# Ledger of designs, part 68: designed miniproteins, single chains, continued (5)

Each design is a single chain, and the fold is of that chain. pLDDT is the mean over its residues in the fold that is shown.

## One batch from the design tools (miniprotein)

Design m18354
Fold by ESMFold2-Fast:
Structure m18354 (fold): chain A 63 residues (1-63)
Amino acid sequence: SSQLQQLLEESSQLVKKGDYKGAIEKKKQALQIAKQQGDQRMAERIEQQLKVLEEKYKQKQKE
């Protein structure tokens, strides 16, 4: 969906700015839409991306 694609793009822009917290929130919204649409493949991809972003966010908090 266009909304899902927009949320993923917004998340990517936030990652480029170093805003991992904002990027995580946008991807969580995209994940919810993917799950509601029954798009298991997209949901799994977003979940993997979220794990990577959450690890980067935790690393930032240790600094």
Scores: mean pLDDT 84

Design m18355
Fold by ESMFold2-Fast:
Structure m18355 (fold): chain A 72 residues (1-72)
Amino acid sequence: MAEKERLKEEVLRKLEELRERLAELHGAREWLEEQWEPAKEEIEKMSLEELKEMLAEMDAVFAALAKNGPRA
């Protein structure tokens, strides 16, 4: 049962990290702040499977940012 809470914590932490990296790379801080609250609420509602899928998506985004940077 603790697995869902652990994954939720991981997703939220990675999402915050992603937000910070995107803000540094593209200066889209206001846009990222606007998206932050809806994303956070969405994550809190996610099932265990949805959280796992989200982590996989975030890993892909981090990999893309490391190689190409975000699309403006």
Scores: mean pLDDT 69

Design m18356
Fold by ESMFold2-Fast:
Structure m18356 (fold): chain A 70 residues (1-70)
Amino acid sequence: ALAAEQAALAAALTARVEALGGTVTAVETGVLTATDPVTGERYRAAWARVTAEVDGKPASLSAASEPVRL
């Protein structure tokens, strides 16, 4: 499910920040939609972005799932 994919991405990015000794300050999730310009087929992917502080400096990490054909 889309929500589960978004949650898994957010959790993975949070774990990455923690592994770097950072602190998560914000988590955002969403969906991307794209159209193949050759076939006209539509796809969606889940995405997540985590904003963090690492050694007192702002950092941002983002990830997306594999696209699913609509």
Scores: mean pLDDT 83

Design m18357
Fold by ESMFold2-Fast:
Structure m18357 (fold): chain A 74 residues (1-74)
Amino acid sequence: MKRYGFSVETEPGKLDEVAAAIAALPGVTAVTRFGETTLFVTVEAADEAAARALADRIGALPGVTRVTVGELPP
């Protein structure tokens, strides 16, 4: 498994709902708040394609406006 970091931007007032929805997804290991509309999500995925599929799933959640994906060092 590889580690990835997602920066997730939400609509104002939707941070808690989005954080709870993301935390329920398989492969999500941590969800951290950065201010009122931004979450940093740490995930484990088999490869980059699996990480991108998870990022697409997060981007489809109500209240999510942007998702940025980066691979974390081992």
Scores: mean pLDDT 81

Design m18358
Fold by ESMFold2-Fast:
Structure m18358 (fold): chain A 95 residues (1-95)
Amino acid sequence: SKEDLVERARQLLKEADELLDRLYEASKKFREKGNNGLARLLLLAAGVVLTAKQALQQALRDDASPEELQKVIDRLEGAIELGRRVLEIGEKHLK
């Protein structure tokens, strides 16, 4: 239902915000260690998550159809999965 999609969207927006904070923090740590390549990769992943988050926020503001809302939800879920994988790679290299 549309109500279930809106609830899923709210949950994903919270997950995206938490992930963005973690990606920015990891990027800062790599920059402090002089690893600008990994720092940039983490910021690129953050950019993908941020763009997908903004698209979902816009769809919610516009009261998008269930079909359109599902598409932006799928996009943010994919962006979160990418961000989590990049963060995991980063965290392995911080030790």
Scores: mean pLDDT 89

Design m18359
Fold by ESMFold2-Fast:
Structure m18359 (fold): chain A 88 residues (1-88)
Amino acid sequence: MKITIVVSTEKDYEIAKAKAEELREEGHEVEVILAPKEASVEEIYEKLKEAAEKGHDLIYVSDEENLLKAAEKFKEEYPDVEVRSGEA
């Protein structure tokens, strides 16, 4: 499975990288993206769109306001891509 993980803090980014290595050992292709707190909803949305265009089947976003807003907008335009939120 092709998986994208989007996080908003350096701490979550380190945790996500460790989880990504675990998932890669299980045979998944994983990309981790750090979208800082200053990133706009539109900037985050473009990153999610790029992941979908690369054929990623699952996008995970951290529980951060702008990430959740971008994910909701993304679901409206890309309903076939699974989007999950919460703690990994």
Scores: mean pLDDT 79

Design m18360
Fold by ESMFold2-Fast:
Structure m18360 (fold): chain A 78 residues (1-78)
Amino acid sequence: PLVKLLELALPHIKDPELQEKVRKTIEEINSGKLSFPEALRKASEILGELLKDPEVRRFVLENEEARKYASLFFDVPI
């Protein structure tokens, strides 16, 4: 679910540097080189940065699937 949330948010990121950072994080998680706790830590860190972007935050809150995935890592009662 965490990789799926990052993939769903990716097209809504306005900052090119943040977009590249998210792409690299997805690739690292998918590479299998990270342990589960490491992958979870990196994904949570990136998701925190993403939710500071108003466009990404709006997308997550309005998209039911993305909101459900986000609720697994953040307390997002909407």
Scores: mean pLDDT 72

Design m18361
Fold by ESMFold2-Fast:
Structure m18361 (fold): chain A 74 residues (1-74)
Amino acid sequence: HMSVDELVRKLVEALRNGDFEEARKIIEELMKRGLSGREIVLRAGRVAFDDPSLSLTEIGVILQKAAELVQELE
């Protein structure tokens, strides 16, 4: 019932908060909807870069964690 864009925003929030259990569940749902790991990381990156409250270092950590979890679940 949630849109892909809403799921990606929730993923970035979970990653920012260190909630890796929630992040894994969201990644699994995005994969079930047909998104590739690359698409998930790219979309998470777009959301993170559009957030002016995030520093470049925080964005880097979010993207690293997203890539790690995507690779683990593939």
Scores: mean pLDDT 87

Design m18362
Fold by ESMFold2-Fast:
Structure m18362 (fold): chain A 73 residues (1-73)
Amino acid sequence: SNLSPEEIAKGLLEQAKYIVELVKQGKMSKDTAVRMLETLKSLGLNALFATDPELAKKVLEELDKLKKEVESL
């Protein structure tokens, strides 16, 4: 489908923030959330790195911050 790199990046980060919110609400375990965030990192790398490596790096850094936030809950 014809999503731009910016649209892909936004979608990944919105999904990641939703995962963090589910953990905060007690609707998802930290272990499940960490695994899902690692999956989003893999998807982001595969989808973005070849077309926009600088955007890919920024998305991965933000996903790592969200993963650390989950681990700190």
Scores: mean pLDDT 87

Design m18363
Fold by ESMFold2-Fast:
Structure m18363 (fold): chain A 82 residues (1-82)
Amino acid sequence: NAEKELKKVDETIKGLEEAIDNGDVEAVRKYLEELGDIAVNSKSKEARDKAFQALVDAARHPNPEIAEIAREVLAEVKKKIN
């Protein structure tokens, strides 16, 4: 169900935003890795595209630790979708 896949990616993005606001680097890594999984494996193209865009946005984050984790996940995603 595409609607359930979209809800999952939206909830994961919200969790990432809350983790960033709280400075919880462990939770940030968890949500970025979950977004990576969604970007590769979701049955919904819209959910995959949203997850990929969230990783791109996180890779541009002014916090270098968040940006580094996001770049690592994004590089692995790019390797798997090619």
Scores: mean pLDDT 88

Design m18364
Fold by ESMFold2-Fast:
Structure m18364 (fold): chain A 77 residues (1-77)
Amino acid sequence: MNTELTKELLEKMDELAEKEKKYVEYASLYTALSLQRIGVEFLEKLAEELGKESLKKEAEEERRQFEKALEELEKLI
């Protein structure tokens, strides 16, 4: 039989699970964006050091994708 205590525990467990899901999703997106920024900065520096046009184009494309992802994340905050 479901007692009042059992109902309260199940409701709190469901609430915690939903909060954890949202937190994990946000933390994952933030972590991915932080890693992407480091990668873009590294690629830009590498393109400058090596002077390769193919790397410059990759760096420009990665920068655009990063800026777009940053704008989307900022809209969530």
Scores: mean pLDDT 76

Design m18365
Fold by ESMFold2-Fast:
Structure m18365 (fold): chain A 70 residues (1-70)
Amino acid sequence: SMVDEILARLEARAAAETNPDIRLLLEETLGMLRIMKWVEEDQEELEKKARRLLAEAEAQVAELLSQQAS
């Protein structure tokens, strides 16, 4: 599923991440997605919420990277 693909990608990214702040953010996002997958019975709502959460996490990662580059 789309959610399982997002989870697998986030797990790989978190495991490979050397920046502790970014890794923590990825691990927190992963934890939230795992809980959502367990509690949300509507697959369409789960996918919508997962995509929103991923987009928010990617925006926060980009902000952290921007702060560390300058």
Scores: mean pLDDT 81

Design m18366
Fold by ESMFold2-Fast:
Structure m18366 (fold): chain A 113 residues (1-113)
Amino acid sequence: SLLEELEKKLEEMAKRMLEAAIEGLENNKSYFSILEAVAEIVQEAMAEMVRKGLMTREEADRVAGAMLGVLQLEISHYESDKIKLTKEEIKELIQKALEVGKAVARRLLEAKA
């Protein structure tokens, strides 16, 4: 189904986001730089999903905004407290963002049916 294909693409994107975030943490990059790298991965993946007709540009912007918003908010707490994220913690945050992205995508597709 369209929803299954979309969820698989979001899961593949989340894996790339996690890999980029872990690399950034291991190289002592700022949280701003890590979020920028993750945002670029999300933007590229969303553009490809729009190009393939899996979602509209407006739907992609809503899904991306929700996912990146969750990550920015959660990471801001660690930055403010000057606590370095562990690999396990960043994995949990990426998983939360993925779950939010899937929920938004489901609601948008159901509204079209």
Scores: mean pLDDT 86

Design m18367
Fold by ESMFold2-Fast:
Structure m18367 (fold): chain A 75 residues (1-75)
Amino acid sequence: TIQDYIDQARTIVDQTRDWYNSRRSSFSDDQQRFFQNQIDTMQDMVDIMSQETDSSTTQQRLDQLQGQSQYIQNS
């Protein structure tokens, strides 16, 4: 189950990156820096999750990544 949460988190980051890359040329330089920094932060969270041994903590981090992805896509 911890591995399932990590796999879901990786999928969310990949989908967010694909969303950004498909639209990158439509964004200003400032927007591109913003989105890239947000995606990099999400990737760092996935890397932290890979070190977790508690399912509840891993699920909370997954929920945070889902919220972050929605925030980015609505920006």
Scores: mean pLDDT 84

Design m18368
Fold by ESMFold2-Fast:
Structure m18368 (fold): chain A 95 residues (1-95)
Amino acid sequence: LLEKIKKAIEEVFKKLTERQAEELVALGHSPEYARRVAEKDQEVLKNLFLKAAEEAIREGKKTVDEILEYIKERLSKYFNPQKVAELVEEIKKLV
């Protein structure tokens, strides 16, 4: 279960990173610079999602829905709640 959720998180953030890099290239940045900036921007939030998933398991969450709700609740205290909810829904589609 945890491995499937982690894989889904990695996939969602990979797509988000690729989209941000494409947007930066469209604004005139080199592909190399765009990818580096996008990877750096998304790394912190991705790692927090991964840690929250592991924490949810330690706190006794057993289902995909329970783990995703835990991630949403924890990260919405520090980040835009709408953005966190949207990312959780994208992860849910892949699990």
Scores: mean pLDDT 84

Design m18369
Fold by ESMFold2-Fast:
Structure m18369 (fold): chain A 73 residues (1-73)
Amino acid sequence: ATAAQLTALAKILSALADQGSAIAAYQLGLVYKALNKDDNAIAAYTKAVALAASSQPALAAKAKANIAALKAN
């Protein structure tokens, strides 16, 4: 995907995450990681953890693992 396509996708995913979609927040983190916006990716994954909470433990675990990996670099 081009940077322009990833940026457009980030806008859509950000709106869905603001509406409470944990999976959209997680996907937003992946998009920011692909754009080399690591701080934005960590923020998006952190939002995914908060939105997933106890209702989506597997998604929360994946988001936490991605935060740890980005902080290790």
Scores: mean pLDDT 83

Design m18370
Fold by ESMFold2-Fast:
Structure m18370 (fold): chain A 99 residues (1-99)
Amino acid sequence: SELEALARSLSDEEIERILLELGYDREKKRYDTQYDLLDPEEQARIEAKLAEIEAALAAMPMSENARRTLELIRREHPDLDSAEALEALAERLRAAQAA
């Protein structure tokens, strides 16, 4: 598959950058959809986590290979809502990289 071919060219840092971006998307979607159901302490906790991820993302440059791989993932898997789905994707990317 194109995803596996792209993943084979990725470094450990590039895979980590992609997974961090997908993790951010998931946390932000959860926050945005549940905002009115959260108490102020829970809101502050999630906002702090999002800010931490944003700082990590800003510190890690996105290569063209990583960007292309992320775009393909977003097209083929537009809704990665579960931690289990993200873990399965991480395993798939790392397995393809090792091959």
Scores: mean pLDDT 81

Design m18371
Fold by ESMFold2-Fast:
Structure m18371 (fold): chain A 102 residues (1-102)
Amino acid sequence: MDMNSVLFQGEITRAMALMGIGVINATKDSIDADLNKIEDQSIRDQAKSLIDEARQLFEKAVELLDKDPTDEKAVEEARELVKEGARKLQQSTNLIQQSLAS
């Protein structure tokens, strides 16, 4: 990629990572309330672990992009971290919803 394309993809990836962190922060109290309704401690712990792992992945993506915003490999790695973080958030949400529906 040319430098402008790398920078643009990095900016989009960073925005997606920050949005993921923002969603986690904005929904924390609601998620904690839902987790308190789940009687199975192992399910609560798994859901919390998935959210914590997602946060770490988003934070790592931001860190990589802050270190070298024009590095194509760093941008590609950050994109994969954001995708994995989003998957873990979706898994946590599904686990909570399934547990509350039972």
Scores: mean pLDDT 85

Design m18372
Fold by ESMFold2-Fast:
Structure m18372 (fold): chain A 62 residues (1-62)
Amino acid sequence: MEREAVIEVLRLTREMSLREAIREAARRLGLSVDVVTRAVAAALFDPELGREAAEEAERREK
């Protein structure tokens, strides 16, 4: 779940602001905004998770 939340936020931030991306990702995944915000924060402390999520978001955009 955490990885999917980060991937969705990163994908959406290409089309909208970070705040809107967090809210939209929470809505799409059926999670609270707090849970999605924590997932994004966790990715900042886990560079490997953040990198994998960014790469997956890039692939889904193409």
Scores: mean pLDDT 74

Design m18373
Fold by ESMFold2-Fast:
Structure m18373 (fold): chain A 61 residues (1-61)
Amino acid sequence: PPLSEAERQQLQEFRDVLPELVASLSKERLREIAEQLRRAGALKLAQALDEAIKTVLDSAE
């Protein structure tokens, strides 16, 4: 399903702040949020969050 213009901008902004969010929240909490986003149908946000978790938390530790 295509994203609206506002949703695409929201995704870009979300991706831009993801490293800061990942650093601020626990890994288990971030994973739970990603699962909730998938269930809510926000697959793009869930994918972006999952990628940030892999990049920041898994690579750092």
Scores: mean pLDDT 72

Design m18374
Fold by ESMFold2-Fast:
Structure m18374 (fold): chain A 79 residues (1-79)
Amino acid sequence: MIEEARRLLEEGKRLFDQGDYRRAADLYAQAAELALGRDNRLTAEALLNLGDAYEKLGDTKLAEYLRQLAEKVLSLPEP
């Protein structure tokens, strides 16, 4: 459900603000999975936040890949 995806995204942001980037990444990934095919804007937001979390974890290549995925998702027609 989209409401669950939003809750996961909000909880992930809370963990990110606390410096728990690994747990934030896990919740952002779950939010993106739930939003995929249902809400492109929410999916892209989750992917961008996931990229930020991986950047903080030192995985710059994965962060860049996730940002590119978010851009592509935003270019898709709404489901």
Scores: mean pLDDT 85

Design m18375
Fold by ESMFold2-Fast:
Formats: structure tokens, C-alpha cells, sequence
Structure m18375 (fold): chain A 88 residues (1-88)
């Protein structure tokens, strides 16, 4: 539970800071933060699934799908940050 919560909070923070770095014109920092945010979620995949099962009463299958969707959203945001950073 605690590991999954920390991973979600850290990934959200990294992605938010990536967007802020992009707005500030720091393309290298934006890309690095976006990539780190995605890596944080991927590394904690099982811990986040366990958190969702414990907190939301999801089945293992539902928890896996929810985590996969969260990672897909994080990857989409990271790709958008990278594309915009490279265009700047």
C-alpha cells in the first residue's frame, strides 16, 4: 500500500514538473522528468495494483487494467511533452 501510494504521488509530481519545465523552456529537463515519471509507474506496477485492490476493492484483473490504463496515460503525456520539447 505505502509503496504504491508513494509511486503514484512521485509519478504525478514528476509529470507535473515535466509540464512546468516545458512551459519554462527547459526542454531537456522536461523530457527527463517525463521519462522518469513513466519509469516510476512501470517499476511500481504490482505495488499500484495491490493498492487499488486494497483501497477500491478491485479484482486482480480490474486492478491490472486500471494500472495499465494509468501507465498508458502517463506514456501519452510523456510522448506529448517530448514532442513539444523537441519542436521548441
Amino acid sequence: AAAGERALEEAARLLKEGVEALKAGDSEKAIALAREGVRTLEAAREAVAELLMEREGLSPEEAREAVDRAIARARALAEKIEAEAKAA
Scores: mean pLDDT 83

Design m18376
Fold by ESMFold2-Fast:
Structure m18376 (fold): chain A 71 residues (1-71)
Amino acid sequence: MSIEEAVKAAAEVAIEALEAGASKEEAARQARDTLTQQGHPLYGEIFERELLALPSEEEARRAAERVLKAL
């Protein structure tokens, strides 16, 4: 899978988790795990760090949506 496809999948997983009421920490973990399973563990760590740096679940969801739109 390309890195763009892997990042899209991770962003979709994060959005779905947040919309289901998961914490920002749980959504970030699931996105990281998705990227790691697709062979991109370094990008998984970066994605987790970026989501965790945001102040709220709403901001994390918006950031993930922006990632999907940009790709």
Scores: mean pLDDT 84

Design m18377
Fold by ESMFold2-Fast:
Structure m18377 (fold): chain A 80 residues (1-80)
Amino acid sequence: ALSLAQLEARLQTMRDDIARARARLPEAEAEYEKAKASGDGVKFAGAAVRLIGLRTTIELGERGIPKLEARLAALKEALG
């Protein structure tokens, strides 16, 4: 079972990972548009995969964080 400390550490790691992904997102979007304009299908595919990966990390994290926060709150209530 996840301890309170482990849950708090995991929540912080997820927040940090999302913050890093969000910081990388503008550059990845710029790289995607540049690759798209280049007509190079290999560069375009690489840029698209990178952008999708960052967006997926953010989306899954934004979905996961509230659930983890609710679990943490419930555990804090149960422990006093």
Scores: mean pLDDT 83

Design m18378
Fold by ESMFold2-Fast:
Structure m18378 (fold): chain A 70 residues (1-70)
Amino acid sequence: AAPEAVLAALRAKEEEEARENQEYAKKKIEEALAENTELGRKIAAAIEELLAKDPTPLKSEIEEAIKKAE
């Protein structure tokens, strides 16, 4: 297959992973805020700051932000 086919497949995969990562980040923010605690607010703020700098963070980066906020 031509490089064009590879680039098209890569782009589709990146878009899918970006959506999944954004959904994961949003879910973690909702879970943190649902706890209605100061720690939950710090975790939500850390994830929101990560999203402000990188709109498509990896799940590992989201988990690192949560761990660092704790």
Scores: mean pLDDT 77

Design m18379
Fold by ESMFold2-Fast:
Formats: structure tokens, sequence, C-alpha cells
Structure m18379 (fold): chain A 75 residues (1-75)
């Protein structure tokens, strides 16, 4: 069921269809030599880093907002 979980993450995070998710999975397997479990771990790490959703990461998200990690205003 790792394949199904990877597919769900790709559909949710990347906004791709199930068929496109399967193609992306095959590309990871071919280009990076990853199995479904390794792809799942890789995607979970990306999601966790991007969202900062752990309780320990709440302050990091707040610090990013305060520290000027924001788009530069264009004149």
Amino acid sequence: SNRQQVRRILQTVAGVDQSQADQIIQRFQTNMGMDDGQILDFLRRIVDVSQGRTRDSVRSMDAMAISGVRPRPRP
C-alpha cells in the first residue's frame, strides 16, 4: 500500500491526476532507483519541511514570517 500512499500525496501536494502520479512514481524509480517506500519517505520529508507542521516547527514558521522570508515587493 506504499504505492497508494505515494499516489495520494502526489495528488494532494502536486495536484496531479492518478495516472500522472503513477508516471511520476515510475520516473522516480527509473531515474533515482527508489522503491515505493523510499519515494514515500522522500515525499513525507518534503511535505514536513514545506509545511512546518510539527509542533516543534510552529516557531520556525513564525520566525520565517518575521525574519523577512517573504516575496520582495515589486515597485
Scores: mean pLDDT 64

Design m18380
Fold by ESMFold2-Fast:
Order: structure tokens, then C-alpha cells, then sequence
Structure m18380 (fold): chain A 59 residues (1-59)
């Protein structure tokens, strides 16, 4: 689960780089939830940060 979440986070980061802010925001929020469920604070933090950046880019 955590490994798949990290791989998905990488995909969401690539989406942010390509200007797909909405996709990055959605992916970031999902990774935050998965990180919280797995107890991976770093994954949760990165997911939250990516969600915020994606949301800002989508605006």
C-alpha cells in the first residue's frame, strides 16, 4: 500500500510539473490520506503539500 502510494505521489508530482494542477491536487489529497492511514508522516506531509500546490496552480 505505501509503495503504491509513493509511486502514485510521483505521478501526481509529474502532473504538477506539466501544469495539470487539478490532477496534482487530487492526487496529493489521496496520498495524504494514505499516508495518515499507514502512519507515514512524511508521505502524508508531501501529499498535503502537493495538494496545496496543485490547488494553487489550478486556480
Amino acid sequence: LVEKAKKSLEKAEEALKKGLGAAAASGGYQRMVLGEQAGDEELAKKGRELAEKGRAAAT
Scores: mean pLDDT 70

Design m18381
Fold by ESMFold2-Fast:
Structure m18381 (fold): chain A 81 residues (1-81)
Amino acid sequence: AQALADRILARLEEKIEEAKKLMETGNVEDAKQAYLAAKSAAERARDLAEQTGNPRYREVAEKAEKIAKEAEDKMKELEKS
């Protein structure tokens, strides 16, 4: 059970890091992909946090939610340029 949780958390963290890198390119399509990736990670982590009560999933959900919002804001800014 713990080994599975560690694998899921590692994949969610990787997805968040990929989203951060996409936001750094200054490309609107990359910002959109960052938003979708971070939003997906946030939804999955939030669901797992509620199902398991494991605070590690809640922490990842909060991180992913923050990155999703930053990506959405970045996408809107780039579309105005």
Scores: mean pLDDT 82

Design m18382
Fold by ESMFold2-Fast:
Structure m18382 (fold): chain A 82 residues (1-82)
Amino acid sequence: GADCDNALSNLQTAATLISKGDKDGALTNLKTAAKHAESCGCPDAADNIKTAASLVPKVSTDDDITSLNNNLVTAAIELSSC
């Protein structure tokens, strides 16, 4: 539904912002994505997105970015299975 689609859109935007070093923009989009994931009935995806959001301030290396992006991919798969 629209809320799951909005969650996916916000996750994609967050991933792009993370790759550009925009942590504040990424965090805002992840918080919005988590709310949409909850609204579309995907609590596991919402929890995974909240976990990813908690990691954003800790990102300092390319390996950290890769790990964070893997968490976002997992959340996107969870949203697609709802």
Scores: mean pLDDT 84

Design m18383
Fold by ESMFold2-Fast:
Structure m18383 (fold): chain A 89 residues (1-89)
Amino acid sequence: ARKILDEAVERVEKAVEDLPKEVREKTVKETREAAEELLEWVEENPETSEEEIREGAERIVIEGVLRALIESGKLEEAERLREEARARL
């Protein structure tokens, strides 16, 4: 669980690396907070499957990157990400 969530945070850090510093720092912080909340939920629900954890992590990544793109004024890139996420989910 922790490894999957740590990898999700790293994916967000990389995805937002070219965005303004303030947006990057806020997005990474919010992503880490969401990852810790999911980790706490998994620790309370040990029957949670790896697939469910990976789906939760993917949602955290998509939501984090999407919010960062919107805050950075990259609305076309944000809409493209939404369309890609819908096609895969």
Scores: mean pLDDT 80

Design m18384
Fold by ESMFold2-Fast:
Structure m18384 (fold): chain A 76 residues (1-76)
Amino acid sequence: SMKELQEKILDLLKERGSWMSPEQIMKELKLPKSQYPKVVEALKSLEKEGKIVSFTDELGKVWYTTKEQEEEARAV
């Protein structure tokens, strides 16, 4: 389900404590390429809920981390 996917993504981001791309998230969760749109939708839902933040780099690649990790990185 979408909720289970969201929980797996959030848990992975918390465990890694770093920025991850959708492609890296898919690789770590061992998801097939066909699941890419669902992973992107789950990430957008988590960002809308305020649980994660996104950053687009100079190459147009989008990265995600937890709200807590982003705040800790800015505090130091």
Scores: mean pLDDT 82

Design m18385
Fold by ESMFold2-Fast:
Structure m18385 (fold): chain A 74 residues (1-74)
Amino acid sequence: AKKKELVEEILRLIEEYLRKQGRLTPEIEEEIRKELEKAVKEGALSISLEEIKQMIEAQIKRLPEAEALKKAAE
């Protein structure tokens, strides 16, 4: 129960961060959910929000579509 609430809160914060950066897309949102679910499953609950942000930022930079979408969003 508590773990689910924490995951939802972290997901919400990361989505808000990416939205403000103009990088939030359905594809990126799905990758974020997948990474958070994996982290919780593997017991990485103590991982800092900073590390989670770095992981997601690396994934965004790896996706060429993310850069194109950011530029298109103005």
Scores: mean pLDDT 62

Design m18386
Fold by ESMFold2-Fast:
Structure m18386 (fold): chain A 100 residues (1-100)
Amino acid sequence: SEEFKKEALELLEKWKEEAEKAAKENDVDRLLQIGSEFSKEMRELAEKYNVPEEVTEKLLEIAEKTTKEVWRAVEHNDIEKALEILEKGKEELEKLIEET
């Protein structure tokens, strides 16, 4: 659905901006909270637009993996790597959303 794609891409952009800020501030707890909130909002959006469960699960798996990898990079004070992981995760999520 075009409406799903539009709203999902808006959620993705907001998530990336908030996660990038949290990573730059070394706020690990907020980073995990932002990831959790994104996953919840994305699942609710997918349910609203009847997105196939297998697609929804792939979106959530990528989001969770990205959040965990960013969290690890921030824990090691590697902000450059954290930002690279966020960018890659966003690109993977964006591609999957566009294919819906």
Scores: mean pLDDT 87

Design m18387
Fold by ESMFold2-Fast:
Structure m18387 (fold): chain A 75 residues (1-75)
Amino acid sequence: SDEELEKKIEELLEEYRQLLEEFYSEDNKEKQKELAKKITEIIMEILRLAEQLGKTDEVQKKIEDITIEVHKEHG
Protein backbone atom coordinates (compact mmCIF):
# COMPACT_ATOMS: atom_id res chain seq x y z
CA SER A 1 0.00 0.00 0.00
CA ASP A 2 2.66 2.58 1.04
CA GLU A 3 4.93 1.31 -1.77
CA GLU A 4 2.07 1.77 -4.29
CA LEU A 5 1.40 5.30 -2.96
CA GLU A 6 5.12 6.21 -3.24
CA LYS A 7 5.16 4.94 -6.85
CA LYS A 8 2.00 6.95 -7.64
CA ILE A 9 3.56 10.12 -6.17
CA GLU A 10 6.70 9.63 -8.34
CA GLU A 11 4.51 9.13 -11.45
CA LEU A 12 2.51 12.29 -10.63
CA LEU A 13 5.73 14.29 -9.99
CA GLU A 14 6.91 13.30 -13.49
CA GLU A 15 3.52 14.34 -14.96
CA TYR A 16 3.88 17.65 -13.07
CA ARG A 17 7.29 18.25 -14.67
CA GLN A 18 5.89 17.52 -18.15
CA LEU A 19 2.86 19.80 -17.66
CA LEU A 20 5.08 22.61 -16.34
CA GLU A 21 7.40 22.29 -19.37
CA GLU A 22 4.34 22.38 -21.68
CA PHE A 23 3.06 25.46 -19.81
CA TYR A 24 6.30 27.43 -20.38
CA SER A 25 6.42 26.32 -24.06
CA GLU A 26 2.74 27.20 -24.79
CA ASP A 27 2.16 30.35 -26.90
CA ASN A 28 -1.67 30.18 -26.75
CA LYS A 29 -2.96 31.96 -23.60
CA GLU A 30 -6.21 29.91 -23.44
CA LYS A 31 -4.29 26.60 -23.66
CA GLN A 32 -1.80 27.94 -21.09
CA LYS A 33 -4.72 28.62 -18.68
CA GLU A 34 -5.97 25.02 -19.15
CA LEU A 35 -2.44 23.74 -18.43
CA ALA A 36 -2.35 25.91 -15.27
CA LYS A 37 -5.61 24.24 -14.09
CA LYS A 38 -4.15 20.76 -14.72
CA ILE A 39 -0.96 21.74 -12.85
CA THR A 40 -3.02 22.92 -9.84
CA GLU A 41 -5.05 19.67 -9.84
CA ILE A 42 -1.95 17.44 -10.03
CA ILE A 43 -0.20 19.37 -7.20
CA MET A 44 -3.32 18.92 -5.02
CA GLU A 45 -3.41 15.16 -5.76
CA ILE A 46 0.35 14.77 -5.04
CA LEU A 47 0.00 16.56 -1.70
CA ARG A 48 -3.12 14.52 -0.79
CA LEU A 49 -1.16 11.27 -1.31
CA ALA A 50 1.93 12.68 0.46
CA GLU A 51 -0.22 13.51 3.52
CA GLN A 52 -1.45 9.88 3.63
CA LEU A 53 2.23 8.76 3.80
CA GLY A 54 3.20 11.45 6.36
CA LYS A 55 5.74 12.79 3.83
CA THR A 56 4.16 16.16 2.98
CA ASP A 57 7.32 18.24 3.67
CA GLU A 58 9.57 15.85 1.66
CA VAL A 59 7.22 15.76 -1.36
CA GLN A 60 6.56 19.53 -1.18
CA LYS A 61 10.36 20.02 -1.44
CA LYS A 62 10.42 17.75 -4.53
CA ILE A 63 7.66 19.87 -6.16
CA GLU A 64 9.66 23.05 -5.38
CA ASP A 65 12.88 21.52 -6.82
CA ILE A 66 11.09 20.52 -10.06
CA THR A 67 9.54 24.02 -10.31
CA ILE A 68 12.94 25.74 -9.87
CA GLU A 69 14.66 23.38 -12.35
CA VAL A 70 12.03 23.84 -15.09
CA HIS A 71 11.92 27.63 -14.52
CA LYS A 72 15.74 27.84 -14.96
CA GLU A 73 15.53 25.84 -18.23
CA HIS A 74 12.87 28.25 -19.66
CA GLY A 75 13.75 31.60 -17.99
Scores: mean pLDDT 88

Design m18388
Fold by ESMFold2-Fast:
Structure m18388 (fold): chain A 80 residues (1-80)
Amino acid sequence: SVDEKFEELVKILEAYRNGEITEDEAVDRVVKLLREMTPAERLALFQKLEETLSPEDVVLFARLVARAGERIQAEQDAAA
């Protein structure tokens, strides 16, 4: 569910912000989370995040998503 994915993502952001996990580990978790979701679920998650997160957490999330996208693209390029 979107609510479960939202809670999981908040935990990733908190762990990364607190230095409990590396940026690479945070990106790995975000990639895994996004891969388990449909495009419609991702849209619903992003809307909920924009409504709920602080501006600082929105910036942090955007950075992790950008790096997750780069990793997914690199994996696709390596497979091609």
Scores: mean pLDDT 78

Design m18389
Fold by ESMFold2-Fast:
Structure m18389 (fold): chain A 67 residues (1-67)
Amino acid sequence: PEVPEEVAKEKKEYIRKVTAKAALLVAKRPPRSEEEEKEIVKEALENADKLSEEEIKEGLAIARKQL
């Protein structure tokens, strides 16, 4: 399977945004159950496109620290 340049860039950016948002949500309210983890993932997916570059960098820094 091959991924066109445009799709590759968009997917990488989207993954970065989702990861950053999820990390920020986990940092503010750590999930107590798998159900809460799923809610965080859903919120991250819905709000990933709303993140600023600063929020993305902060979220990725948190994700790297937690992982």
Scores: mean pLDDT 75

